# Designs tried in a protein design run: designed miniproteins, single chains, continued (4). Part 13

Each design is a single chain, and the fold is of that chain. pLDDT is the mean over its residues in the fold that is shown.

## One batch from the design tools (miniprotein)

Design m12421
Fold by ESMFold2-Fast:
Structure m12421 (fold): chain A 83 residues (1-83)
Amino acid sequence: FTKAEIEQIENILARTMELAERVLSDAPEEVKNKLFRALSVAAYEGFIDAMDQDLRQWAKEASEYPEEIKEILEAFNTEKAQL
């Protein structure tokens, strides 16, 4: 990764986490931490399509917050597509 690519990835992650904090404000900290880890991994693997499948599988396992997670993933994928 170049410095510019890392900065773009960090910006996408930061915007997605701002949305996650707003949408999941009442969620347990463990759910937020799980999402943060998954998004961080996916963001740094941004050029590898396979990471989107792993993130979707994790979202399915966090079924208690399906609508919130869907909103967060749609926002993340929209930002990632602009890389």
Scores: mean pLDDT 64

Design m12422
Fold by ESMFold2-Fast:
Structure m12422 (fold): chain A 83 residues (1-83)
Amino acid sequence: MPLTPSEKKLIREYAKLRVALEIKDPEKRQQVAELLGFKDASQIQPSYLIYKGLLDRMGVPQEEVDRRIEEVREELRRLGIDV
């Protein structure tokens, strides 16, 4: 069954949070947090945990999640962010 627009949005938001958490440089992590609409990087981890729980309940294939994570990394690299 094709994913709903709401499910696709949830996967996109999770992917953005996952990539942001992988940034080791605090300044770059803060920059990505601001690009994602967060006040600061401290908001990323709590949001990530909520979205992770939701994705687990949805039973989304890990292959779909991984594909979207790579798309987000590529988008951020095009903006000059090292991820």
Scores: mean pLDDT 76

Design m12423
Fold by ESMFold2-Fast:
Structure m12423 (fold): chain A 79 residues (1-79)
Amino acid sequence: STVALEPLDEETMKELEKLVEESEKLLQEFSKQDMSNPEIKEKALKIQELISRLAEALKEGAPLEKIREIVEEIKKVLK
């Protein structure tokens, strides 16, 4: 049975879990890169900031669209 939670329903929670798993996979790939490179180090700092935003958004129950935006920003930095 779907639990009526504000702001998230059960389907939204499942989508959120998938986005979190995708973010974790991207971070694992990034962690394999050479952190002695200044460009990679700067990207790492940006990634840490975006992860902090993602964590805050999740704790505050931000809309799924906001979560997607943060995940897409992480993907862009990793390119």
Scores: mean pLDDT 69

Design m12424
Fold by ESMFold2-Fast:
Structure m12424 (fold): chain A 70 residues (1-70)
Amino acid sequence: PVPRTYTVYLLDVKDGKITEIKAVETLTGPDEEIVKRALELKEKYKADFVVVLGEELNESELKLLKIIEE
């Protein structure tokens, strides 16, 4: 399989709302290693959630995610 490139996002939630979305690392490799690293980053930064996406979200896309999750 061709290696895939992913961006890891950490999400913080307060009072049932997303308060922070942060792109923390871009990773290239097999899915199992990407998932392992994403979970390590979640633990290191003490984030509420971690999301791995095959493309980096721009600022407008991040704002749309916040609106949808309200």
Scores: mean pLDDT 70

Design m12425
Fold by ESMFold2-Fast:
Structure m12425 (fold): chain A 85 residues (1-85)
Amino acid sequence: SMLEEIFAEIRRLGEEGERLIKEAETLEDKELSKKIQQEIATSYTGYTLRAIGHIIDGDYDGARESIAALRKRLAEIREKIRKEK
């Protein structure tokens, strides 16, 4: 179902976020590492809560947009981590 697909993507992005946190932990700049870890946690929580709110309202397009925004944000964070290594 569409709902199962949305939650599967939320789970996949959560696993990606956990992987990015582990990558950030290896950075020499410990202040930057901490900031990136906080950005990952805040982004995942914020966009996931927005997606759930949209699902409750029956707005599956809004839920998908929130998930797409999270995906984009994690990609930007991944690029930031790679440039610092």
Scores: mean pLDDT 89

Design m12426
Fold by ESMFold2-Fast:
Structure m12426 (fold): chain A 103 residues (1-103)
Amino acid sequence: SVKRSKQQQITIRLTSEKIRIIGTIEDLYRAIEENNQEAIEKYKADLRDTLDRLIAIIKEGKELGLNIDISPEEIAEYEKLRAALDADNWEEIKKFIEEWKKS
């Protein structure tokens, strides 16, 4: 089934990008603790790229009428983080990373 194949592809791609986001947040948290500005800038860029891919996959899946196994609340948090990265709002980015680590 074409729909089943598309559902599997979207699910795999979403899972892959979610794993990358978790890893990048952990790397960024470590860079913040170490006050490593070069690493902070690198991981901010990596996080932006991964969020852009995740959001694009969510949009593609919704347009195809597929199931997206991410809550609306979690999607809103990703959108908020992406907006903070676009605005280069370091205080908001830092708070997001620190709160993610606690939860």
Scores: mean pLDDT 85

Design m12427
Fold by ESMFold2-Fast:
Structure m12427 (fold): chain A 136 residues (1-136)
Amino acid sequence: VEEVEKLIKEAEETIKSLEKYLDQARAMLDAGEEIPLDLLLKISELVQKVYETLQAARAALRKAGVPLSKEEANLLYKIGKDAKEVEKLTLEAVRRYLRGEPIPRELQEKIIKYAEDTLKNAKKLVESFKKRVEEA
């Protein structure tokens, strides 16, 4: 159970960092500004890290004999699906940048939306895992 608590804490710290960068990116979009590629890359990195840490927490819970609920499994699945979309769309942004093309606003909006969905679902899953640790 100590390994699960450590992974939950790591997920919370990554979620906090992701929220900070998403708030910055959202403020830029609302101001009609272009999000720098470096910020999009950082958001993508943190989204992947959140997903990987939550998968590790699931594996640790399973090893401890604590079964995941259907709701928790569905949340983790959605997080993984959204994380893959963030990676795919961020790679498209990189390719456009390397061609000297502007990154379209619609592409930036999609990246931020999938990352925001990841943040929301990750927060829900972390709270659920905390309750599981208290019950174990």
Scores: mean pLDDT 88

Design m12428
Fold by ESMFold2-Fast:
Structure m12428 (fold): chain A 96 residues (1-96)
Amino acid sequence: SLTPLELLPTLMVIGEPGMTPEELLEFVRKAAEKAGVKAAEILVREMPDGSAAVVVVFETEQDAAALANEIELLAGDKLTLRAVSPEEMRAFRAAL
């Protein structure tokens, strides 16, 4: 049986002020391609504070770490990176 999607590793990427959801999504997709990482799912939205956020779901923690490292190499401290709990992930999907 497949691991429930809710239990898979996640990475939330929050964009710089003024970055659109589309710009952030394209950046994250290109970073994943450069890192050689395949995402199980990619979700994008505007957060209540107006910032863009992308959540990437992975099959392995190693893939999540590889994408986080690639984003840090490309953007430094300009983007906020964090893991998302299963509860937060459910709330994020419900808001899409």
Scores: mean pLDDT 78

Design m12429
Fold by ESMFold2-Fast:
Structure m12429 (fold): chain A 78 residues (1-78)
Amino acid sequence: ADEAAREFVRAAEIAEKTPGEDAQKSAYYARQGALYARLGDYEKAVESFEKAHDYALKAGNVPAAEEARRGAELARQA
């Protein structure tokens, strides 16, 4: 059961409705990307990691942006 994956996807949807939380949105999209990859939905994993990368850059978190970029690259290769 990937109930945890569903909970994290829901949390990311809630975070998107909350303005001004770039760091939180980056973290939630990174988790969403990892969970979509675990579910085998690599297209949505790439989209989620690309959003995580964008929000990480807006938050000034370069290490998180690089991790998200790597996640997207790995998902494209799967």
Scores: mean pLDDT 76

Design m12430
Fold by ESMFold2-Fast:
Structure m12430 (fold): chain A 80 residues (1-80)
Amino acid sequence: VTEKIIERTKKLLEENLSPEEAKIAYDTFVEGLKNKLSLKEIKEKIIQALLDAGYSEERARRIANKFLMAYFEAIVEIAK
């Protein structure tokens, strides 16, 4: 179940973000899960990773929100 949610989240990110944005969000998400971070902590880490990559705060927040939408969509699709 968890592996399917991760894979579906990756595909949704790739469909809705640039390749670089999707990679940063996905890599940060997977690392956060390995470290057993909360979803809130993962979102904050995604924002920080995007800022470190040169994205504006506004853009970083929008990408992090798109990640949350993709993740919740994956859960709804897989958990049924």
Scores: mean pLDDT 85

Design m12431
Fold by ESMFold2-Fast:
Structure m12431 (fold): chain A 95 residues (1-95)
Amino acid sequence: SAAEKEALELEERYLAGEVKPEEAIRAAVEAFKAKYGADEATLEKVTEILRLTVEGHRLKRELAATPDPARQAELQAQIAALEARRRALVAELEA
């Protein structure tokens, strides 16, 4: 669909550093709504999953660049907690 095409184009532009994460997230949520006819509560969960995904990538990049073992442990704990929240939201959408 046109919404799915826009979402893919904005994802590519976000990965290239050309647009803010919120623009790519907005397009992805609109594509999901257009494809599945989701209600507002479902769209809020999809938005949160996408935000957690973006934050997870940021934390993983910081972890890869961090030489301090104490900071590495903190980042690993934050990534684990974030991934657990993301998985729980995905499971709710699949139920």
Scores: mean pLDDT 83

Design m12432
Fold by ESMFold2-Fast:
Structure m12432 (fold): chain A 68 residues (1-68)
Amino acid sequence: DKEEEVFKKYEEMQEKVVEAEKAGKKLSEEELKEFIEAHRELHILVNGMNKKEIENAEKEIKKLLEKY
């Protein structure tokens, strides 16, 4: 199912974010892009979020990752 694929991809990317935080470093550009895309797909799928809300969340995620 597409829904299961989207959820699993997000979960995988989230694990990479947690590992990066523990190591005190940010994700690679490729991993960051994958996480942002997975986040977008997940929230469209489960909540029907509009594009502006998703873009805002993406900016916040990038800001958080820049801190580490």
Scores: mean pLDDT 69

Design m12433
Fold by ESMFold2-Fast:
Structure m12433 (fold): chain A 79 residues (1-79)
Amino acid sequence: NQSQIDALVNQMQQIIDDMISLVDNGSLTDSDFQNAVSQMQQIRSQIISLDPSVTQDQAQNGLNAITNMINARIAARQA
């Protein structure tokens, strides 16, 4: 169902936006980051269940790219 996939994608984007805001104001904790990654992994699994054309590897590569982007932003703030 495309509507369900769109909702999950929007939820994932909100998590990313929240993480960026926490990084930008210096409030991000390790617990916040780990919780966000866990939530994104759950959303990824739901998207794969709704769209069987998406492979586990494709979804994992996408999640890894997002996680690396957030980590790079954290590192840039700490430098």
Scores: mean pLDDT 74

Design m12434
Fold by ESMFold2-Fast:
Structure m12434 (fold): chain A 70 residues (1-70)
Amino acid sequence: MIKVEIKRNGKLVAEGEISEEDLKKLEENPEEAVVTVYVDGVPMKLRFENVKVERKGDKAIIEAEKISLV
């Protein structure tokens, strides 16, 4: 699992963990992808639209224009 900070319009919305497979899915499908993020150990299925992913050491920053629950 990779630690992630989820941001929308430059603001931190949530912190959680994501699999390497799902993080790569966001990197390969930046316009729209559905991935699972674990927030406090709870799996949340989230739809991200217009995403930028930045990997920083042991964590990643996901910045999205729109985020919704599936």
Scores: mean pLDDT 86

Design m12435
Fold by ESMFold2-Fast:
Structure m12435 (fold): chain A 79 residues (1-79)
Amino acid sequence: TNEGNLLINKAIQTLLEGEKEAERLKDDPEKAIKVVEEYTEKALALADEASGYYGGHGRRMREAIRQRGEELIEELRKQ
């Protein structure tokens, strides 16, 4: 439904906003990591809500968001 799609889009936008904020904090990796963690958790909550509309699709979206957040944190830790 339209509501499920809006939640999925909002989850993706939330993660992208987290990436943008982390980029602003590139000179402070610890602070950047905390920002990525906070936005990833928000995005995961939205994806979990969306899973009520799209069971299989919602689970795949949740996993993709989790993996992307972890990749960003790992990149920041390597700095």
Scores: mean pLDDT 79

Design m12436
Fold by ESMFold2-Fast:
Structure m12436 (fold): chain A 77 residues (1-77)
Amino acid sequence: SEKARELIEKAERALEAGDPGLATGYVSGALEYVSEETRKRATEAAQKAMIDAGGVSTPEGAYKAARAALEALREGL
């Protein structure tokens, strides 16, 4: 959980800096250090956010997906 917290904080800083690609990398890392339940919730939240943003190929969709995943990961800590 400590490693997950560290990676979540790094992902949050990457999003603040305007780098959703780097944030997604840290989110993927954090998913390996959380429960399967939290991982599933984070993945489903990201997928829903991307669909709601108009599709999986948009830069805005990538940003919103990473943000939704981070919110679910924080709740699972």
Scores: mean pLDDT 81

Design m12437
Fold by ESMFold2-Fast:
Structure m12437 (fold): chain A 86 residues (1-86)
Amino acid sequence: GKMEESTKFILKFQKQLAEMQKNNAPLDDIEKLVKEAKKWAEYQGNKATIILLDLYLKAIDILKEKGLPVSLLDSVRVELLRQKNA
């Protein structure tokens, strides 16, 4: 169903993102992956997935603005989620 497809999609996305980070892919390429994933999530109407992908986009923006490496992407995303839940 729609829930199972969303879970499958997120697991595939996380695997692709991890491989790109391991290979030191440019932040622009990672941003493109996240934006493509967000378009799919918006089409599916999965708000939880959209929120997750928006946090990744905000983290990418912070890394670009501060000139930080892609290896900090998940750390910044986790910090943004922590601030949202405070």
Scores: mean pLDDT 81

Design m12438
Fold by ESMFold2-Fast:
Parts: C-alpha cells; sequence; structure tokens
Structure m12438 (fold): chain A 98 residues (1-98)
C-alpha cells in the first residue's frame, strides 16, 4: 500500500509531464516522460491495486485522452501517437489487475 501510493504519485507526475510536453510540441521531453511511465508501470505490475487506485489510473487515462484529442485537432499526429502508447500501457495495467 505505501509503496503503491509512492509509485502512483510518481506515475501522476510523469503523466502530467507527458501531457505538458506533448501539448507544447516537445517530443523529446514527451518521450522521456513516456519512458519514466514504462519504468513505473513495471513496478506497479507487481503490486496489488485497490479500487480507489484503479480509479486514479482511469482518471489519468481520461486526461491523456483529452490531450490526445487536442493534438489530433491541431494535426500533431506524432504527439497523439505518444499519448496513445501511454493510454495502452495504463489500460494494460488495469486489465492485469481486473
Amino acid sequence: SAETKKLLEELKEAVNELIKAALAGDLEKAREALERIKEILKELEKLPLSEEEKLEIEIMIGLLGIARGVLLLIGDEEGAEILDEAIDMLDALLKKHG
């Protein structure tokens, strides 16, 4: 629980960095944030998730989806693809814990 909460806070920070970088068109920083998300998810995969923690991840997926929609509207296909990869990874984590 304590370890899971720490990793979820780190995940939230990485997701926020990813969204900010992608919306700014900073693809380098967006990819760096995506790699941090991958590392955090490898550790979270080994730990149990509560229903409230699953809901926090679902909220993160929702925020990524909104940012992706904005990127598609302005024609940033590469930024949208990076966000799609993050969404897929978060969804895969939830499916492992369902």
Scores: mean pLDDT 89

Design m12439
Fold by ESMFold2-Fast:
Structure m12439 (fold): chain A 55 residues (1-55)
Amino acid sequence: SMEEKIEKKVENIKKLLDELRAAGASDAQIEIVFNWARSQLSEEEQKAADEFWKK
C-alpha cells in the first residue's frame, strides 16, 4: 500500500541517520542528510512522514 511505501522510506531515513550518529557524524552532517532525504519525498509523503515521526 501507499502507507507501507511511506513507512519504508521513513524507516530507511531513520536507519541512515542512526548509522551516521553511531559513526560520529556532526549535527551539520545529520542536517544535510535529513534535508536531502526529505526533499526527495512528495508533499503527501512528507506529511505522512511527519505524522510517523511524531510517534
Scores: mean pLDDT 75

Design m12440
Fold by ESMFold2-Fast:
Structure m12440 (fold): chain A 58 residues (1-58)
Amino acid sequence: MPPEVVRTETLLLFHEAVLATTQAYESDTPEGQRQIAVVQDHIADLRRQLAALKAADS
């Protein structure tokens, strides 16, 4: 398995955990809301990267 796929999947799991934690504890603050938006953008980017890597992997 390409190292890039494993790395991207690991980063997705990490960012999804960060998102869940921030939503649970910080979603009622302006700083928390901004952090949620940043993490959601990172998750979207990582999902696009993972899809491209899987399409290229053969």
Scores: mean pLDDT 80

Design m12441
Fold by ESMFold2-Fast:
Structure m12441 (fold): chain A 91 residues (1-91)
Amino acid sequence: SKEEILKLAKENLEAAKELVQKARELIKEKSDPLRVGLLLAVASSSVFVAERIVETHKDKLSEEELEELKKEIEEAEKEIEEVREEYKKLL
């Protein structure tokens, strides 16, 4: 259903957000750079899944729902890129 599609996309975006937050904490503590890399990789995968859900089911979503989800996806991708740049400084 439309509601299940929205829920799955949002759950994947929320999962990515939690992983990015954990990566930021590890960077501040200067701990476990390998784990930071893994967390960012998994976060990127979750955002990709959300993007694929939205693109596959765009015909079932309103224009407002599509715009909001695309904005959330873009914000998540930007945050992952910012944290990835911080991570590179640990290497």
Scores: mean pLDDT 87

Design m12442
Fold by ESMFold2-Fast:
Structure m12442 (fold): chain A 100 residues (1-100)
Amino acid sequence: MEESEYEETLTDPDTNETVKLKVKIYVTDKKEEAVKLIEEYAETKGVDKEKLLENLEKAFEKGDKVIITLREITEMTVPEELRGGRKVGDTFAEISVYEE
């Protein structure tokens, strides 16, 4: 499994408010490694494991390698009234076929 990590800062040009994200990217051709990653992520973050595993199965039906991107909000200067229900610690997972 190939792993990479970076931090991304999104800035609103009109308000100058910022959102910081921790981004982790995993690339694997081994279903067992991907399943374990998804299960650990779902247990620690309290997200829907069944839907993530279904998306993983569909990705492996389309190709031999998958990319899993995990994002977490680490900092937010946006006032709570303008956050649309988002908060620090919110996480998002995306699973797709890895294309070269």
Scores: mean pLDDT 79

Design m12443
Fold by ESMFold2-Fast:
Structure m12443 (fold): chain A 57 residues (1-57)
Amino acid sequence: MPLTPEQREALYAAARATLELMKATIDVKIGKASQEELDAAAARANAAAKAFEAALA
């Protein structure tokens, strides 16, 4: 089923936040980022996922 423009934007935001979380996880592991930056990225990914779920409801 094709997504509405709003659902598509929410999906792209969730996908981007997930990729940024993956990057933050790697960056912390190699010493390029702090645990606080990882926690912030995780919070953003969780918020974006919830927004996408809300857009599908």
Scores: mean pLDDT 82

Design m12444
Fold by ESMFold2-Fast:
Structure m12444 (fold): chain A 74 residues (1-74)
Amino acid sequence: SAVEEALAALEELRRLAEERLREAQKNGDTIAAQKARRVLRGAEELEALLREQPELASFILQLTRREIAHLKAE
């Protein structure tokens, strides 16, 4: 379902952001750490929105995939 796909994409985004946060903390990169924390907050907000409004699943999936692509491009 679109909800299951959106949840899987949000979990991937969270995993990538957590990896970026760990690496940023290891390197003392405060700017990269702040960016990673913003992505983690955004993922949690989108997951909450998905639970309240599952009809937005396809939109949340598209937005999440775009964020994953952006994060990987950095």
Scores: mean pLDDT 89

Design m12445
Fold by ESMFold2-Fast:
Structure m12445 (fold): chain A 71 residues (1-71)
Amino acid sequence: SMDSERARKAMEYGTNAMLTGLFTGDAESAEEGAKYLEEEARKSKNKEDRDMLLTMADLNKSVADGAKLDQ
């Protein structure tokens, strides 16, 4: 469905943002990833997709917090 394709693309973006934060220490990249994933979760009508997007958003937040502690 269109919702599933949207969730998949959002997960790909969020994963890339998280990995960028992890490998470069760029907290802003991970924070932007978390925000985007939370916005896409609000637009999703599928509970499983929402739960997955919010979980990835939380992972991005954890990466951002870790990057800030290294400064």
Scores: mean pLDDT 83

Design m12446
Fold by ESMFold2-Fast:
Structure m12446 (fold): chain A 87 residues (1-87)
Amino acid sequence: SAAPSKEEQEKARELIIEEISKLLGISREEAEEFLKMPREKQIEALMTLAKLPRELAEKVVDSIDSRLFLAESTIEERREYAKKVKS
């Protein structure tokens, strides 16, 4: 199957940003900054702002990272990333 178009990738990213903004009660600009944070700071923000226990915060971050990776990466990029992580 063809990789998602740039337009479809941008729409997927936009939806993730909107979901984070609503979940945390922050602006869209702050939600974009959240996506640039290190994993530990993302978990901390979810625990503090969304009042999630750490276990659920970790699962939410993992879900967001997977969705962004799938939205923004090609099949070849996903394969290369998987090889690097498992090495």
Scores: mean pLDDT 73

Design m12447
Fold by ESMFold2-Fast:
Structure m12447 (fold): chain A 78 residues (1-78)
Amino acid sequence: SALEAEYAAAQAELAALWAEREPSMTPEQRAALAARLEALVAEARPKALAAGAAGDQEAFRRVLVELQRRALEALRAV
């Protein structure tokens, strides 16, 4: 599906940026980034579940896109 493709692309981009940045991160920076990403996922999860339960594919996609954007910003800020 389009949502699955968008999610897969987002995951691949995050994985590539993580691999690029990880060698230059301190353990403290990695821990702080991991905590930030976990917080972003925790914030997005109930919104994604609500959209999914309602069958609102556009709202679900919007939540995933926002999560990816915020995760990329967090990763670049390290």
Scores: mean pLDDT 78

Design m12448
Fold by ESMFold2-Fast:
Structure m12448 (fold): chain A 73 residues (1-73)
Amino acid sequence: MEEELEREIEIALADMYAGIGNILYSKGKYEEAAEEYEKAARMYEEVAEKYGSEEARKLAEEYAEKAKEYKEK
């Protein structure tokens, strides 16, 4: 099922960006971490909109908030 595979790939990509953001944040690279969190939030938002995933929507909101907080830190 191609749609299911697309969903899994998009979630995996979002998780990857969130993970990169977490690593950058742990290294004190807050601006770079914010950029990766913005990418993760965007991907989770797309998953939430396309597939009706409330978990993805919550993750999109969480990472968007983190990006906003750290963008100019």
Scores: mean pLDDT 81

Design m12449
Fold by ESMFold2-Fast:
Structure m12449 (fold): chain A 78 residues (1-78)
Amino acid sequence: QDEFNVYVAKLGNIAMEVLSDEELDQALAEAERAAPNGPVEAIKVLGDRVASLARQRGDEEKAKEIEELTKKAIDLAN
């Protein structure tokens, strides 16, 4: 529980660092639309979007970091 929340917070912090306010609002809206399917799906949608946007900017290292954090959060939620 607490550890899952720590990884979710880390993902959120990186999203705020990587994304513009508009991109962050869009990513959060997509995650919120996925939330009825459970927190794991919401986190996956958020992580996938943030990683995709980082790659679009040419930041492959940051995209990989986001993918790793997303995977850790999902694995912890098992």
Scores: mean pLDDT 75

Design m12450
Fold by ESMFold2-Fast:
Structure m12450 (fold): chain A 63 residues (1-63)
Amino acid sequence: MEAVRQAQQTAEQIRQGAKMQGLKVSELTVERLDDRTARLSFSIEDENNNLLGSFTFTVVDAP
């Protein structure tokens, strides 16, 4: 479950970074894939709710 906590922390950092750029994070999900791996997926929208992009990446628990 550590990977899920790391993914949640990364999600918060993404939200903060997007907010600083005047962007919104939507559809943000954290999915546990296994005991060491979580998938983080989200979409970025501008201030007018226009979809700019959708992103998915894997968060792996520390070695």
Scores: mean pLDDT 77

Design m12451
Fold by ESMFold2-Fast:
Structure m12451 (fold): chain A 67 residues (1-67)
Amino acid sequence: PPRLRARITVQKDGEVIAEEEVEVADLLEALRAAARLLVEHGGDSVRLEVDGTEVELTREAAEELLA
């Protein structure tokens, strides 16, 4: 199956603190990568753009995804 390119942008207090691009197999892998990056950088939200889909996760949602 084709791999997807995901762009992950981590924010804290309205500021972009980290940005990364990764290749993932599916949307769930992209969401987990975004959640990990958010927690790693200590942000309060993360924006994920993958395969024309844009989603935003809060810190709480990201921590639940990684549990």
Scores: mean pLDDT 82

Design m12452
Fold by ESMFold2-Fast:
Structure m12452 (fold): chain A 94 residues (1-94)
Amino acid sequence: SLIDKIKDLINKFIDLLKKYSETGDQKDLDEAVKTGNEILELMKKLSVSDAEKVLDYFESKANEIYPSLTPEAQALVKVFLERLKALVEELKKK
């Protein structure tokens, strides 16, 4: 399903940020940004209810790993969380 695909991308995003925080490999950070953008594009296709479930999943996974991340990876989590929250609010207006 589309929700399962987005959850898989969220898991990939989190794993890439963990790896980047351990290795400093810019390739992992770049792939995380790309993965985050794919999550945003797919979420635009969801109902409000499904988008809220995906946002809750993202927040749960992000909060779990956040203290172990570097400042750069933490900033990326915050940016994507803000964008996902804004997207859910936009979906509610339509």
Scores: mean pLDDT 88

Design m12453
Fold by ESMFold2-Fast:
Structure m12453 (fold): chain A 75 residues (1-75)
Amino acid sequence: SAARLEKLKQEAEELIEKAREAIKKGNITEAMKLLQQLNEIVRQLKSMGEIDYANELKLEVIELGLEIAKLSKKR
């Protein structure tokens, strides 16, 4: 439903903001937990047939994952 989609979009935006803040602070553990929550929203969006937004969110999750990996690289 439209209401569920809007709720998931709002939750995703809040989680992205929190993940970026955790990355900025070097909190890898918190950033990883937030990334897992974002992946759960991607899964829910796909189950709803909201493929376009799910793919958009997945790209943001991938970019966040790369930034987390950079924090762990030690090079």
Scores: mean pLDDT 86

Design m12454
Fold by ESMFold2-Fast:
Structure m12454 (fold): chain A 83 residues (1-83)
Amino acid sequence: DKKRQEELKRIQEAFEKAGDVVRELADKGKTKEGIKKGLELIAEILGLPVEEVKKLFEEAAELGRQALENWARGTLPEVEYTP
């Protein structure tokens, strides 16, 4: 359906714009602010509450974090602030 293709395009555009904002602020040392603004931008474009977007990303991030830790634990350098 054309409506679902347009909806997918909106989602892709939201993520591209959010990624650009996060990258620009991260390059300036404002990574936390960039992530916050990126999530708010996605929420605005998709018409969802920021709270719901955060929950979805927290679940996705936890799954992604576990996968990345398992895969990259032998390849990533140690960081001073890792607990």
Scores: mean pLDDT 64

Design m12455
Fold by ESMFold2-Fast:
Structure m12455 (fold): chain A 93 residues (1-93)
Amino acid sequence: MEELIERAAEVASKLEPEISAEEIKKQILEAIEEALKNKDETRLKHILASIYLLAGRVEEAIRIVEEYLKEKGVAEEDIKKMIEKIRETAEKL
């Protein structure tokens, strides 16, 4: 997990050069801690999927999102559309 957060922070820092990778890593860790403290499973899943996506682990990000949406009873067609948007976002990174 730490290696994924490190890589995600590096990529995010290149998109926002005024913010260092170390500062972005700190913000990610604080967001994870707050989501865990608040038992916010939705927020935690979004943070984890974003980390995997930024780290170039697109298939793992898609798996997290797909499993979460299936657990919430989202229709297969809507899940497919969300996965397509994730792939489009990954291509821009």
Scores: mean pLDDT 78

